Designed miniproteins, single chains, continued (3). Designs and how they scored, part 3

Each design is a single chain, and the fold is of that chain. pLDDT is the mean over its residues in the fold that is shown.

## One batch from the design tools (miniprotein)

Design m8073
Fold by ESMFold2-Fast:
Structure m8073 (fold): chain A 67 residues (1-67)
Amino acid sequence: EVVVSPEEFEEDLAKRKKAIEEAEKNYEKLEPAQKLILEFHKAYLEKKEEEFKELKEKLEKISEELR
Protein backbone atom coordinates (compact mmCIF):
# COMPACT_ATOMS: atom_id res chain seq x y z
CA GLU A 1 0.00 0.00 0.00
CA VAL A 2 2.05 2.93 1.35
CA VAL A 3 5.42 1.65 0.06
CA VAL A 4 4.49 1.38 -3.62
CA SER A 5 7.21 2.52 -6.03
CA PRO A 6 7.16 6.17 -7.20
CA GLU A 7 6.52 4.92 -10.75
CA GLU A 8 3.46 2.88 -9.69
CA PHE A 9 2.12 5.82 -7.67
CA GLU A 10 2.54 8.17 -10.65
CA GLU A 11 0.67 5.68 -12.89
CA ASP A 12 -2.18 5.51 -10.35
CA LEU A 13 -2.41 9.32 -10.28
CA ALA A 14 -2.51 9.40 -14.12
CA LYS A 15 -5.34 6.83 -14.10
CA ARG A 16 -7.33 8.90 -11.58
CA LYS A 17 -6.73 12.05 -13.65
CA LYS A 18 -8.10 10.29 -16.75
CA ALA A 19 -11.25 9.32 -14.80
CA ILE A 20 -11.73 12.95 -13.71
CA GLU A 21 -11.26 14.18 -17.31
CA GLU A 22 -13.90 11.64 -18.45
CA ALA A 23 -16.34 13.04 -15.85
CA GLU A 24 -15.54 16.61 -16.99
CA LYS A 25 -16.56 15.70 -20.56
CA ASN A 26 -20.07 15.12 -19.15
CA TYR A 27 -19.94 18.08 -16.76
CA GLU A 28 -23.13 19.75 -18.09
CA LYS A 29 -25.06 16.49 -17.54
CA LEU A 30 -23.95 16.13 -13.89
CA GLU A 31 -26.23 16.91 -10.93
CA PRO A 32 -25.07 19.87 -8.76
CA ALA A 33 -23.88 17.51 -5.99
CA GLN A 34 -21.83 15.50 -8.52
CA LYS A 35 -20.27 18.72 -9.86
CA LEU A 36 -19.21 19.66 -6.32
CA ILE A 37 -17.77 16.16 -5.74
CA LEU A 38 -15.87 16.42 -9.06
CA GLU A 39 -14.33 19.76 -7.96
CA PHE A 40 -13.33 18.12 -4.66
CA HIS A 41 -11.66 15.22 -6.52
CA LYS A 42 -9.84 17.65 -8.84
CA ALA A 43 -8.50 19.66 -5.87
CA TYR A 44 -7.45 16.46 -4.08
CA LEU A 45 -5.64 15.12 -7.17
CA GLU A 46 -3.81 18.43 -7.75
CA LYS A 47 -2.68 18.48 -4.10
CA LYS A 48 -1.48 14.85 -4.27
CA GLU A 49 0.42 15.48 -7.54
CA GLU A 50 2.19 18.48 -5.96
CA GLU A 51 2.99 16.52 -2.75
CA PHE A 52 4.38 13.64 -4.85
CA LYS A 53 6.58 16.02 -6.83
CA GLU A 54 7.95 17.59 -3.61
CA LEU A 55 8.65 14.18 -2.06
CA LYS A 56 10.37 12.94 -5.24
CA GLU A 57 12.63 16.02 -5.27
CA LYS A 58 13.45 15.50 -1.56
CA LEU A 59 14.24 11.82 -2.19
CA GLU A 60 16.68 12.75 -4.98
CA LYS A 61 18.35 15.33 -2.68
CA ILE A 62 18.79 12.75 0.10
CA SER A 63 20.22 10.27 -2.43
CA GLU A 64 22.87 12.86 -3.38
CA GLU A 65 23.75 13.52 0.31
CA LEU A 66 24.25 9.79 0.97
CA ARG A 67 27.15 9.76 -1.49
Scores: mean pLDDT 74

Design m8074
Fold by ESMFold2-Fast:
Structure m8074 (fold): chain A 72 residues (1-72)
Amino acid sequence: GGGARGGAQLAARGSGGEGEGDDAAGIATVKFPDGGVVKVRVHPDGSAEVLESTASEKQAEAARAAASAAAP
């Protein structure tokens, strides 16, 4: 049995850095064909840092370099 009722729902705002505009940094996830996964943090200054990796160190380095090259 399906029943749908309309309700007022507000998106949660104000959850995050209320800093001085340092909220543009993102996290990129890179998956490799061997099953490895690399999480890379990209900073607004163009730098990138590997946060977590299940891939080889060479793949983590490649993912970091690619993410850094893509940063504005």
Scores: mean pLDDT 67

Design m8075
Fold by ESMFold2-Fast:
Structure m8075 (fold): chain A 76 residues (1-76)
Amino acid sequence: SLEEQLQQLKRRIEGVKKGDERLKANNLPEKDRKIVETVRLLAERPDLTDEQIAEFLEKVEKGEMTVEEVKAYLDA
């Protein structure tokens, strides 16, 4: 469900904030590496809401947005 997806995304964000050793991108498949990298970028932005973070992660996971596009949006 959407609620379960949001909770999982929030846990991934918390995991990145607590330490890269648990979610090391280099040890994951490319799809998962892109998600972890996106979570890391979003986790460094305290101005983003959980809903905004979840939206970006969903778009990257579905292939509708690249990690580079997320970074460009945050840098704008």
Scores: mean pLDDT 68

Design m8076
Fold by ESMFold2-Fast:
Structure m8076 (fold): chain A 90 residues (1-90)
Amino acid sequence: GEMEKKAKEAVARAEIAAGSARGLAAIARSVAKLAGEGPESPIGKLAEELEKAGREAEELAKKAKEAYEKGNYEEAIEAGKKAYELLASL
């Protein structure tokens, strides 16, 4: 049904969001290292913020996937939305 389709799309978007946050964190850490910047630098702090957001998004993506597999489509959509909103706040 329509709710199942939306739940599947929400899971996929949450997984992409989590992966994107981890990728950006890795880039930020690499840039900080090349520039000789420490963890207290603006780029070091951005890397930490992105890494934290990525971890939280991964947990929400996992919750969304588990809810989807159990047929709890509304819960899957809600968890997926929260994962996306975490990245939109960065």
Scores: mean pLDDT 83

Design m8077
Fold by ESMFold2-Fast:
Structure m8077 (fold): chain A 73 residues (1-73)
Amino acid sequence: GFSDLAAGLAAASSTPEGRALLREASRAAQKGDYETAARLALEGMRAGGGEEAGRRGLSAVGPKTVAQFAAAG
């Protein structure tokens, strides 16, 4: 759920690589490309070691919610 997404995003934010991917995800979300935004957010979470939590979150809430969460910081 949201707590899994929050854990994944916290992991992404802990690395420069993850933060860069979250910025790209935010830009994709602003264009309405929620699938690309969710994929980039998951890549950022993987860079921070939070991919498993991120995948559980995505499965629970869907790509648009993941994209909006990533865009919020």
Scores: mean pLDDT 77

Design m8078
Fold by ESMFold2-Fast:
Structure m8078 (fold): chain A 59 residues (1-59)
Amino acid sequence: MSAADALYLQNFEEKAQEVSDEKQLQVAQVALDYAELNHPSVVPQLRALLEEVRQRLQE
């Protein structure tokens, strides 16, 4: 994993923890789509984090 990939993952993890509504979830999805093209090595971790956010919003 490159330093840029690691930094992207860290920033995504921090932002994902702050997602509290559907609009913020949509912004996180755009960041995941960006990562699929530019940081593919961290995409599995980002998808797992986004799925945890989706589960949290269903409560």
Scores: mean pLDDT 80

Design m8079
Fold by ESMFold2-Fast:
Structure m8079 (fold): chain A 59 residues (1-59)
Amino acid sequence: SAIEKTVEEILAELKASPSISDEQAEKIAQYALENSESVSQAYSLATGEVLRLVGEQIE
C-alpha cells in the first residue's frame, strides 16, 4: 500500500540520520504505520515523534 511504502521510505531516512538510532527509527516507523490512515498522516506522526525524541536528547 502507499502507506507501507511511505513508512519504508521514512524508516530509511531516519536510519540515515545521525540524530536518531536505528532502534528509534524502527519504533517511529512502526508507530506511523500502525496509527496512520493516510500518507500525509504517516509523515505527520513520524515528524512529531522525531521532534519529540530530538528535543528530549537536547534537554
Scores: mean pLDDT 78

Design m8080
Fold by ESMFold2-Fast:
Structure m8080 (fold): chain A 80 residues (1-80)
Amino acid sequence: SLEEAVELLKKGDATRAGTLLVVTGEAPELLQLLERIARAKSEEEKRAYAEELTRYLVSQGFPEEEAREAAEAALKAALE
């Protein structure tokens, strides 16, 4: 579920979050944003997609703090 994917992201497990989204076919917009964060060539572009991910999750009903935690974790994974 979208909630399970967000919990995995907050735990720093972006790979499992991505796999869950691929297997379930849920939240294709989230999967696309995670892919864009991972594949972006510049840190500035990665940060821009992470901010878009935060806004997307807030639009889906997640609290801003939780959305930001998930986006920051995805960004951190992509920068390593």
Scores: mean pLDDT 82

Design m8081
Fold by ESMFold2-Fast:
Structure m8081 (fold): chain A 100 residues (1-100)
Amino acid sequence: PLSPEQFRAEVELGVLAIAAATVLVTLRNLLKKSKDPEVQKKLEEMIKKAEELFDRIVALLNEVPTLSPEEARARVEQARADFEKFMKEYDKTLKEIEKL
């Protein structure tokens, strides 16, 4: 059985993975509809970052049962911070695209 920390980690990482996947789908759909090369470049850069973030979260989800309670907590907090940083860059990039 999972420790309480591991259980909480899996729940939080699961939510982050779904959120990252949703952003990735949105970015890919925007790219398909874009005809501006500068917009396409910005979207492609964000897609790469979203893919890397999603892959890291999924990898961490698979590692959680092998982590100590302290490690699980620390790794989840880092994943949350990375996700929040990505969302700020995502919002900034969308705002820049809207000005074009």
Scores: mean pLDDT 88

Design m8082
Fold by ESMFold2-Fast:
Structure m8082 (fold): chain A 110 residues (1-110)
Amino acid sequence: SINDQFASLSREEQAAFLYLARVAYEILAERRPDLREQALREARGYLAALEGVLNVSLEEARQWFLSLPPERQRQLVELVARDLVERFGIPEEEAREIAEEALRRIKAAA
């Protein structure tokens, strides 16, 4: 399951995943008016998990994501795409496109 895969990640990779997933959920909210309220609620939940559970700022989580090897960044993109499919029931191709756009936005902001 996604929860099992997330639990197997290092603390830094967990923070990086939540940061990437939050960006992906914001993109989903922009693209899917029917899912906007759920996507924004889940994005807030991931922010709360970053700051409250992992005690990591958004800036630290972003830097940890950017410091990961390309193979680990790719693994997290794939995990976010699977998370989107499981939580929102969107097609796998759409989920992959959203996760890839999230990666592009993070890299462009660096």
Scores: mean pLDDT 86

Design m8083
Fold by ESMFold2-Fast:
Structure m8083 (fold): chain A 58 residues (1-58)
Amino acid sequence: MREGLPFGGFGYEGTIKGIEKAAKHYNMKLSISEEDGWVVFKLTSADGVTRTTRTRGE
């Protein structure tokens, strides 16, 4: 469960929800994880192409 970003992450929470909605609309799989204080987004399209991006969880 995503408990929110305690370090001023209100904008990132809104962005994450937008990305989740877009991924569902385009039939893509979204994985969100946290590594070394970074929020890592991994998007996988229906054809198996994966793209990874990172942002600060602030």
Scores: mean pLDDT 63

Design m8084
Fold by ESMFold2-Fast:
Structure m8084 (fold): chain A 98 residues (1-98)
Amino acid sequence: SVIDKLAEELGLSKEKVATLLLFYRNGKDKPYDPKALELIKDPEKFLEAIASGEVGYSDEVIEALAKSDLKVNEETLKYLSGIEPDEEFLERLKKAVK
């Protein structure tokens, strides 16, 4: 329901909101990695890197993800459905989609 509400509010797909949430949750406590912008061009590798916590979060990557056609698989969506977004994530996401 939270993912559904954010998707409607921001004009994004549920899959895209879920991917951004995963990226933020796994990367928020890690240093910024500019190499993440290269990985976004390969959706499968990018999702694997986010899931493993290899990629640190950045506003630039969030903005690029929001503009991409990236699609998340059903298993990842089920995993992310249990994650509650915090205030920091909501602020970052809203700034990125403008």
Scores: mean pLDDT 64

Design m8085
Fold by ESMFold2-Fast:
Structure m8085 (fold): chain A 92 residues (1-92)
Amino acid sequence: MFSQAVLEALSKLPAEQAEEARALYHFARHLTAEVPGETPSPATQALIDRLVELSRTDLEALRALVEELQRRFASVPELQAALRAFVAFVTR
């Protein structure tokens, strides 16, 4: 699921932050699989808000996750819009 670089970054975070970073990757996967026209759940938006805090606390770990997501989804046109929205939330 994760590249070696992402796994290394996650292993250096406190357990709480590592779980949030992992949730970031899983959230992006979920976002790309959502039914068009559906509004994201409040729980999903709350997760995004907390992951933005991680981006301000440990930018290297979050950057590694974003890089992995870009690598995984960059070649899939239908997923690029969801990835772009995800990156915008993370890098606010």
Scores: mean pLDDT 52

Design m8086
Fold by ESMFold2-Fast:
Structure m8086 (fold): chain A 93 residues (1-93)
Amino acid sequence: SIEESIENFKKIYGEEKAKEIRELYEELLAAGKDTEETRKLSLTLAFAIVMDEDLDKLLEELKKALEELRKRGEDDLVKIIEKAIELVEEKKK
């Protein structure tokens, strides 16, 4: 479950990082339809955005994922990746 993942992050990385991951997760999920796939993707991306030290590489990987998901017609996942790109660009400022 998402709640179990967040509690685990709190135990390993501390309250502050877990809160930041939860806030980004909720913001990412709000960009698209709430499904099991969009929840999993949103949590994975929230963790990556908070914890990754190489935001330029993350941004490049997200842009490649966006192109592939668009080719597959995965519209809900596309919206989550688009929001993740926006958040990474904001964090780099």
Scores: mean pLDDT 86

Design m8087
Fold by ESMFold2-Fast:
Structure m8087 (fold): chain A 67 residues (1-67)
Amino acid sequence: SARVEALKRELVRAVRERDEAAVARISKLLHSLGVTHSLEELAALLRELGLSDEQVAWAVEVLRTYR
């Protein structure tokens, strides 16, 4: 889906820019579209998209605390 691919690109940008609100918003949209179902799946997706272990760990921590 072109929309899913666009959301993945925006998620990578949000993580690189350390935009907590955008990471939370885009992650919820990917979950609602059935792309990810857990933090573990999201972490795996972020690694597949080329983010470092440090960037992935930061994004997971944001999602633990941000509602």
Scores: mean pLDDT 86

Design m8088
Fold by ESMFold2-Fast:
Structure m8088 (fold): chain A 74 residues (1-74)
Amino acid sequence: SALEELAAEVREIAAELSEEAVELVDRAWKAHQAGDLATAEALLAELGRLAGEKRASDEQQNLLLRFYNLVADS
């Protein structure tokens, strides 16, 4: 699915930022799969903060935002 493809791309970007970022993506995805939207959103918000601290590119930040919005709308 498009969401699964986007999750894989987001995980690759997270790997470029840090191991902590990868862990946040993996935890957020598991929370989403379990239907725990509140936990998924909180973890993705933390990922967004970490991406800002790591000075992720505008393209990387836009991809993270798209993933957040798709998870939040699920």
Scores: mean pLDDT 80

Design m8089
Fold by ESMFold2-Fast:
Structure m8089 (fold): chain A 89 residues (1-89)
Amino acid sequence: SERTKRLAEEAARSGDPERAAELAIEAVREGVKEGDKEETAKLVAEALVMQAFAAGEEAARKIGEEVIKEAPEVGEKARELAEKMLAES
């Protein structure tokens, strides 16, 4: 969805890890509500990868942990995808 994508893009570009986590959680809530779990996990994974490069892997890990607390299914999938993307760099 446009809203889920926008929230994930804002999370990816946020210079504040706490704000990034809030935006990523909102993206997951919106995406789950729309029934688009797989696309949502991918968008959040891309945001986590951008945060790892911008703020460091520990900051990205903390953002991912907050997403997993709110939505374990989507959050865990997003973490898995982000780890794979980072390993392929």
Scores: mean pLDDT 84

Design m8090
Fold by ESMFold2-Fast:
Structure m8090 (fold): chain A 66 residues (1-66)
Amino acid sequence: LSAAILAQVKAKLSQNSAFTAAEIATAMAAVKAALDNAVPLKPTLLAAGLSAAKAAQVADIVADAI
């Protein structure tokens, strides 16, 4: 996946005040890992320690960025 898409996802997450800097870092690492390895995104986010609600928000942002 392009660096531009990852940058857009990070920018969107940074605008959401419900996400801490640590949660943004965790989400970005999980997004990159899932996309690089062609594995499902939402289960990867959940395994990384994000709540179901936050994992869903990240997945929606990624879908909108692609």
Scores: mean pLDDT 79

Design m8091
Fold by ESMFold2-Fast:
Structure m8091 (fold): chain A 113 residues (1-113)
Amino acid sequence: MSKKEKLIEVLERTVRELAALFDEMWRATGGRVPEELRLALAQLLTEGERLIREAESLSPEKAIEKALEWLERAIRFLEEAIARSTDPAVRAGLERMKEVLERSKREIEEIKK
């Protein structure tokens, strides 16, 4: 499998896992996720999906660079959201999403080598 194919598989899995964790968090909280947080998470997923499509036309090096930039921004956003969250179920959901992003970042850094 090429570096680009491995990258796309990691990104597709990441977006799917984040979407599933958001649905789980939504159910666990009874819909008590703040609207601004919900919209920001939807935007992160939309950016990830756009990156997957864009990666097809980029060099492997540029695709990896953009993927790592997206993951770094997403991780920082989740760290801030976790720090501001007062609902334990929301915090737990965000922490699980952060674990997925950190794992994906490590996988992409291994692909880069």
Scores: mean pLDDT 88

Design m8092
Fold by ESMFold2-Fast:
Structure m8092 (fold): chain A 58 residues (1-58)
Amino acid sequence: MEEEKLLEEATNIAYEAMKKDGLGAASQAVVDFLKEKGLPVEERARLAIKALNKAFEK
């Protein structure tokens, strides 16, 4: 699986969820998305943090 494409998809999910329901909803949505993709716990946490940072940009 291409990490760059997963990160891009996760970032878009985080951005949309954050705009609609706030940061807590965004973090949960990203984690759920990455879990569904079958990523190991360590990879899931790392990519979720990167996606949230890119979406939040602050």
Scores: mean pLDDT 76

Design m8093
Fold by ESMFold2-Fast:
Structure m8093 (fold): chain A 75 residues (1-75)
Amino acid sequence: SAGAEAFRAGDYDAAIAAYEAALAKDPDNAGARTLLGEAYRRKALEEGDEAAGERSDRILTGLVTREGRLPPLPT
């Protein structure tokens, strides 16, 4: 998918846009939500974008609440 290709290329802004579009069609898509959270996390870590880190935390916290499981994050 376009989102996965952008993520692998390190284009996190394009990956974020693609995963947000996927979630707009299916808000319960746990895979897309996890990848969206990971894209924000990578952007925060590699670019020093604190707002992206906050968004990642909100998305992944929502996934844990929704799915009852923790996404793969550094502890």
Scores: mean pLDDT 70

Design m8094
Fold by ESMFold2-Fast:
Structure m8094 (fold): chain A 104 residues (1-104)
Amino acid sequence: SSDLAATLKELEENKKVLENIITYGPATPINLAELKIYQKSIEALKQLADNSSARQQVVQLTRQSLQQLQQIGAENPDPAVQEARTQQIVDQFEEQLQKILDSA
């Protein structure tokens, strides 16, 4: 579908920008978590080429998880708290992503 191609292009372009930030700047827990979310989302969307409903769920989950990571960055908590909260978001993302894939 045209929507899948457009979504994949957007995610791959955002992932490339983030990879450049990590390569040339400090690799923060948030940046590393965002990269992992982009990688896993792109892989999942490619597997769900024939399931538009599951793809919409993956896109929604991805956007929500990235927004939660950005919120942690905006709050600028202590490094240990940032790392713990960031890991919790990644763990929740991976669990929910697997449930979407298992139900597809």
Scores: mean pLDDT 87

Design m8095
Fold by ESMFold2-Fast:
Structure m8095 (fold): chain A 62 residues (1-62)
Amino acid sequence: TRDAQMAFARQMMAQGMSQEQIIDALQQQFGASRQDATQIVYDVQTDAARARAAAAGVDPTP
């Protein structure tokens, strides 16, 4: 599922893997296309940025 792919990407980012390594790992592990893997990494980065903004007392979205 997409949730499993996003969880995997978050774990790989936490281990210090580069964006390209995570994209390749998503393609290998889940059979995702490069486009889908790139979107997952983007979504994970966006979620992390949103969480950081919220923690700083900034409302990034309604």
Scores: mean pLDDT 76

Design m8096
Fold by ESMFold2-Fast:
Formats: structure tokens, sequence, C-alpha cells
Structure m8096 (fold): chain A 94 residues (1-94)
């Protein structure tokens, strides 16, 4: 259903943000403060969207378990992305 698909999309976005942040950190790339903060905010947004989509799937009688799995996946990737963004922020240029 539409809400489950939204949760899946949000989980994928969280994963992509985490991979982007990880690659920058592994390369020793110095990012701006704005870019580091932006990565963290994007991750929070994806996690929030997945959580809201899970609630919507439950309300509409869609596949609640599948939506819950996507919300949990988004949370795990968002947490990793935020940690990578914090590390990037430590070496970020103002």
Amino acid sequence: GKAVEAAEKAAKEAEEIAEEAKKKLEKGEKVSVQEAIGLALRAIGAETEAELSYRKAKEKGEDEEKAKEYAKRAEEYAKKAIEYAKELLKTAEV
C-alpha cells in the first residue's frame, strides 16, 4: 500500500544518506559546517517520514509489520548517518 511504499522510500533515503556521510568520512573529506549539519537533518527527516508512514500503514490496515521493518531500518541508518555527520563536523570548515 501507499504508506508501506512511503516507509520503504524513507528507509532507502536514510541508507543513502548514511552511505554518503560514510564515504566522505572514509576519504578524509573536509566538508562545510552547513553540509555536515545538512546530512544530520536529512537523516532525521528520513527517520521521521518512515515513522509517520508506519503509523499511517497501521491506521489504514496496510502491512503493518513490513512498514515497521522499514521504520526500524530507517532509524538504524539515520543513527549511523548522524554519527558520521558528527565526525565530519569535528573537522568541518566554517
Scores: mean pLDDT 87

Design m8097
Fold by ESMFold2-Fast:
Structure m8097 (fold): chain A 87 residues (1-87)
Amino acid sequence: SMKEEVERYLEMIEKLKEDLERVQELIAQGRLSDEELRQLLVQLEGTLELLEKLKEKFPESEELLEKIEELEKKIRELQEQIEAALQ
């Protein structure tokens, strides 16, 4: 059902948000190499594209859209931190 599919995506988004918090801590501690940081930028861009497609697929799922917006904001913040670390 659509409700079950939305619930699975909500769980995925919450897990991704948790994983990004851990990555943000590693960046703040200087524990990632420049190559790992560059690879992470590519992965984050791909995640943003996936999230945009999810918004198009479930435009009426207000809870999911809200969680996607939160995650997109987190990803953009992380991209800025990585770019600053690579300068």
Scores: mean pLDDT 86

Design m8098
Fold by ESMFold2-Fast:
Structure m8098 (fold): chain A 64 residues (1-64)
Amino acid sequence: MKEEILKLIEDYLKNGDFETALKLAIRLVTHPTTTKEDADEIISLIEKYNPEMAKKVREAYEKA
């Protein structure tokens, strides 16, 4: 399931739909079951496409 969501986020990033990718990433990293390892993996994926967006996802995780 986690791998499927990561793939979905990557597909949105590849298609330039950064708004949907950001919403999905924030929802996933702020989920109570998300570990630091999971959050780091999501943030690393996003940083590959958009470093500014990755920073926003990291900030959301740290505030949760």
Scores: mean pLDDT 80

Design m8099
Fold by ESMFold2-Fast:
Structure m8099 (fold): chain A 89 residues (1-89)
Amino acid sequence: NPHLEKAKQLLDEASRALREGNTEEAIRLVKEATEHAIQAIKEGADPLDLTNVAMYLLALAQEALVLGHEETAKAAIDGARKVISAGNA
């Protein structure tokens, strides 16, 4: 699924932006990754792949919290919640 692959790429970019201290870019990338993951769900993506995206978002949230980036952590937690909720609808 192209949207699933794009979501994973955007999460990798978000992790990089977070490590570079670019919190605005990290938040934007997390939101874009979440939107692509939701589109993948609507297209019937594999539930295991969706679980992996949610786990990436939670891992990113943990990394953001350790680094003191509270708004990035909130965006990632919100994204994981949306992916899990949409995947169970």
Scores: mean pLDDT 84

Design m8100
Fold by ESMFold2-Fast:
Structure m8100 (fold): chain A 123 residues (1-123)
Amino acid sequence: NTDKEIRKLLEEMNQLVTELLKLAEDAGISKEILNRIRTIALQGAALVENFLASTDADKARQLQAEFDKKSEELASLVNEVAFLISDIDVQKAEEIKKIQQEIQTKQHRINKLLEERIKTLEE
């Protein structure tokens, strides 16, 4: 079931974001930046849940595009955070980069599954 696999990937991504936030907080990243990461991640998850609740292929395509945009926003912000940490704790910066790569891999898999779901709605 495509929907079940998408939800599993969202849960795995949420765990990775939580781990990333802890590393960034431990490295002294500001509460404002940490809250922005949390907000983008939550918005992305909400878009996918709205996608799964949609029976309209056009609405589903719009939600997928918004999810892809939120994925790009998250990657950009996390890369900035890793850069800021690299001068303080190189090991934590590398751990954050590794977690971001795992998040991006899951985002790519979700996008592929969302495309399969849209095809089902168009049939």
Scores: mean pLDDT 88

Design m8101
Fold by ESMFold2-Fast:
Structure m8101 (fold): chain A 79 residues (1-79)
Amino acid sequence: MEEEKKKELEKLEEERKKAPPEDSPYAIRLRVLGEYLKKSLGVEVKTKEEIYEFIKEHSSSEKEYELNKKTLDRLLDLM
């Protein structure tokens, strides 16, 4: 069990080394989501703010927008 935690930390360090120095792991997930949105909806978004604006435009109310933002945050946590 402690050995598995050590292996997970080593994998995270390798992934951080492969990522560009300017990009956080969160920024990489946003890029993947942006490519998915481009493929599915034909919309090119690259930043968290652009994705939030897209969600806002496609939300009927502030409640829907808040729920959609929480769904996005959960999706990014799962990636």
Scores: mean pLDDT 62

Design m8102
Fold by ESMFold2-Fast:
Structure m8102 (fold): chain A 62 residues (1-62)
Amino acid sequence: SSKEEKLRELKKEAERVAAEINALDAQAAAETDPEVKAKLMEREIELTMRLMGLAVEISALE
């Protein structure tokens, strides 16, 4: 069904976003330039908010 397909796509996107957050966290931890580090941390926050939004959408479809 379209609902099952959408749920699968959302879960797959959530996994991708979680992986990107982990990569950015590792990159920020290794970064020595405070301006670059701040931008990486800002991007991580944006992706965390997106992941929360995806979790809400997944819950609504279940």
Scores: mean pLDDT 88

Design m8103
Fold by ESMFold2-Fast:
Structure m8103 (fold): chain A 116 residues (1-116)
Amino acid sequence: MELSEAQRILVYYIERRFKLSPRARKLLENIIALIEKDYPLTEEEAFLLGMMLATISEKDLPYLEKLADRILKELGVTDLSPDEKLAIALAATVGLIRGIPFEKIVEYVKKALEEV
């Protein structure tokens, strides 16, 4: 599926900070695309969110790990690479900052995993 301009901006900034495997990148793109279907993302919002994620420090990584683990526990999924967990955490962080409820984010992650 072709990414929107807003999705391209967001993914561009995430990829500048985080080197994801092709599988993890595809998972990230799928989660973002599913969320945008119900919660449209503007180019300005994508730029601001992307810039924020690009500034994530080593101190923030344990938070991302816990967020991914929480989502995966809700889904009963245990067999994902560290990069795939990072992709889930990054997409979920975007959703939470946008005010999307955690339970909705879990459903988008579930659908994205079914497409990979």
Scores: mean pLDDT 83

Design m8104
Fold by ESMFold2-Fast:
Structure m8104 (fold): chain A 66 residues (1-66)
Amino acid sequence: SMAELRALARFAVDLVARDLGVRLSPEQREAIVERVFAAGLELPEENRVAGIFAVAREEVERYMAE
């Protein structure tokens, strides 16, 4: 479901941020979660979980580089 995909995106962003030692504000977190969720909608079901984690890492790393 859409709610489950958004929950997965949020979980992935939180896990990646923790792994990288990044502290996101609530606004930054929700913005990144929405981008990860949008990317997840375009992923094939068989690759969705791995793809969501890959996108979450890219988005958090992009935030750190800016």
Scores: mean pLDDT 84

Design m8105
Fold by ESMFold2-Fast:
Structure m8105 (fold): chain A 88 residues (1-88)
Amino acid sequence: SAEELLALAEQALNAGDAASAKRHALEALKQLVTGSPEEYVAAHLRAIGAAEDVRLGVLSVSELRELLAKSSGVERAVVLYALAASLE
């Protein structure tokens, strides 16, 4: 399920495994937006943008962690991907 994939993404993130965290987050995102390729692309681009904002110092990892605690579904997948990408 998407919830199981989100849990796996968070476990990988906490273990420092950015590649697995990103993969599981995108797999969850794909399940959450099944039948909408445009919505998937839009959410993936938002995740990339958030990761870029962290790299540039516009958005902090602590702010993303706060968002993660309050997020669900598509938003949670986006935040998990951004956090994982920010490890690089």
Scores: mean pLDDT 81

Design m8106
Fold by ESMFold2-Fast:
Structure m8106 (fold): chain A 67 residues (1-67)
Amino acid sequence: MVDEAEVNLSLAAAMYGISLATKQPLSPEDAERAIALAEEAIRLSDDPELRAEARRIIERFRAELEA
């Protein structure tokens, strides 16, 4: 379970990194997918540091979807 949470967080973080590198927001579909991956990481892990990073990613993409 911990490894699965790390994989899901890594995928969400990679999508975030691509958005930063391109200086373009993700499409709504990709942003929703990144949020889903980060939410799954939170569901699978009790690690407060992993959960904090996942929440940071969720907050950023939710802000983009609300704009």
Scores: mean pLDDT 75

Design m8107
Fold by ESMFold2-Fast:
Structure m8107 (fold): chain A 65 residues (1-65)
Amino acid sequence: EVTLNPEEGELPEEAQKHLDEAVASLKAGNFTEAALHAQRAAEIARKNLSGDQIAKIFLEKLGPV
């Protein structure tokens, strides 16, 4: 299966860290912090990933809205 180390076709490490922070903030009820971290993760990820790939990763991590 896919390795845990981010690669060209996957979420970069910086984006993954921000996404993890977004998930933590969301669970804590800090929606503003969650939104900021999610935005940063998406901005970093869009340099290497399509919007569809980013959406899939975010849906898997954050859960369906």
Scores: mean pLDDT 70

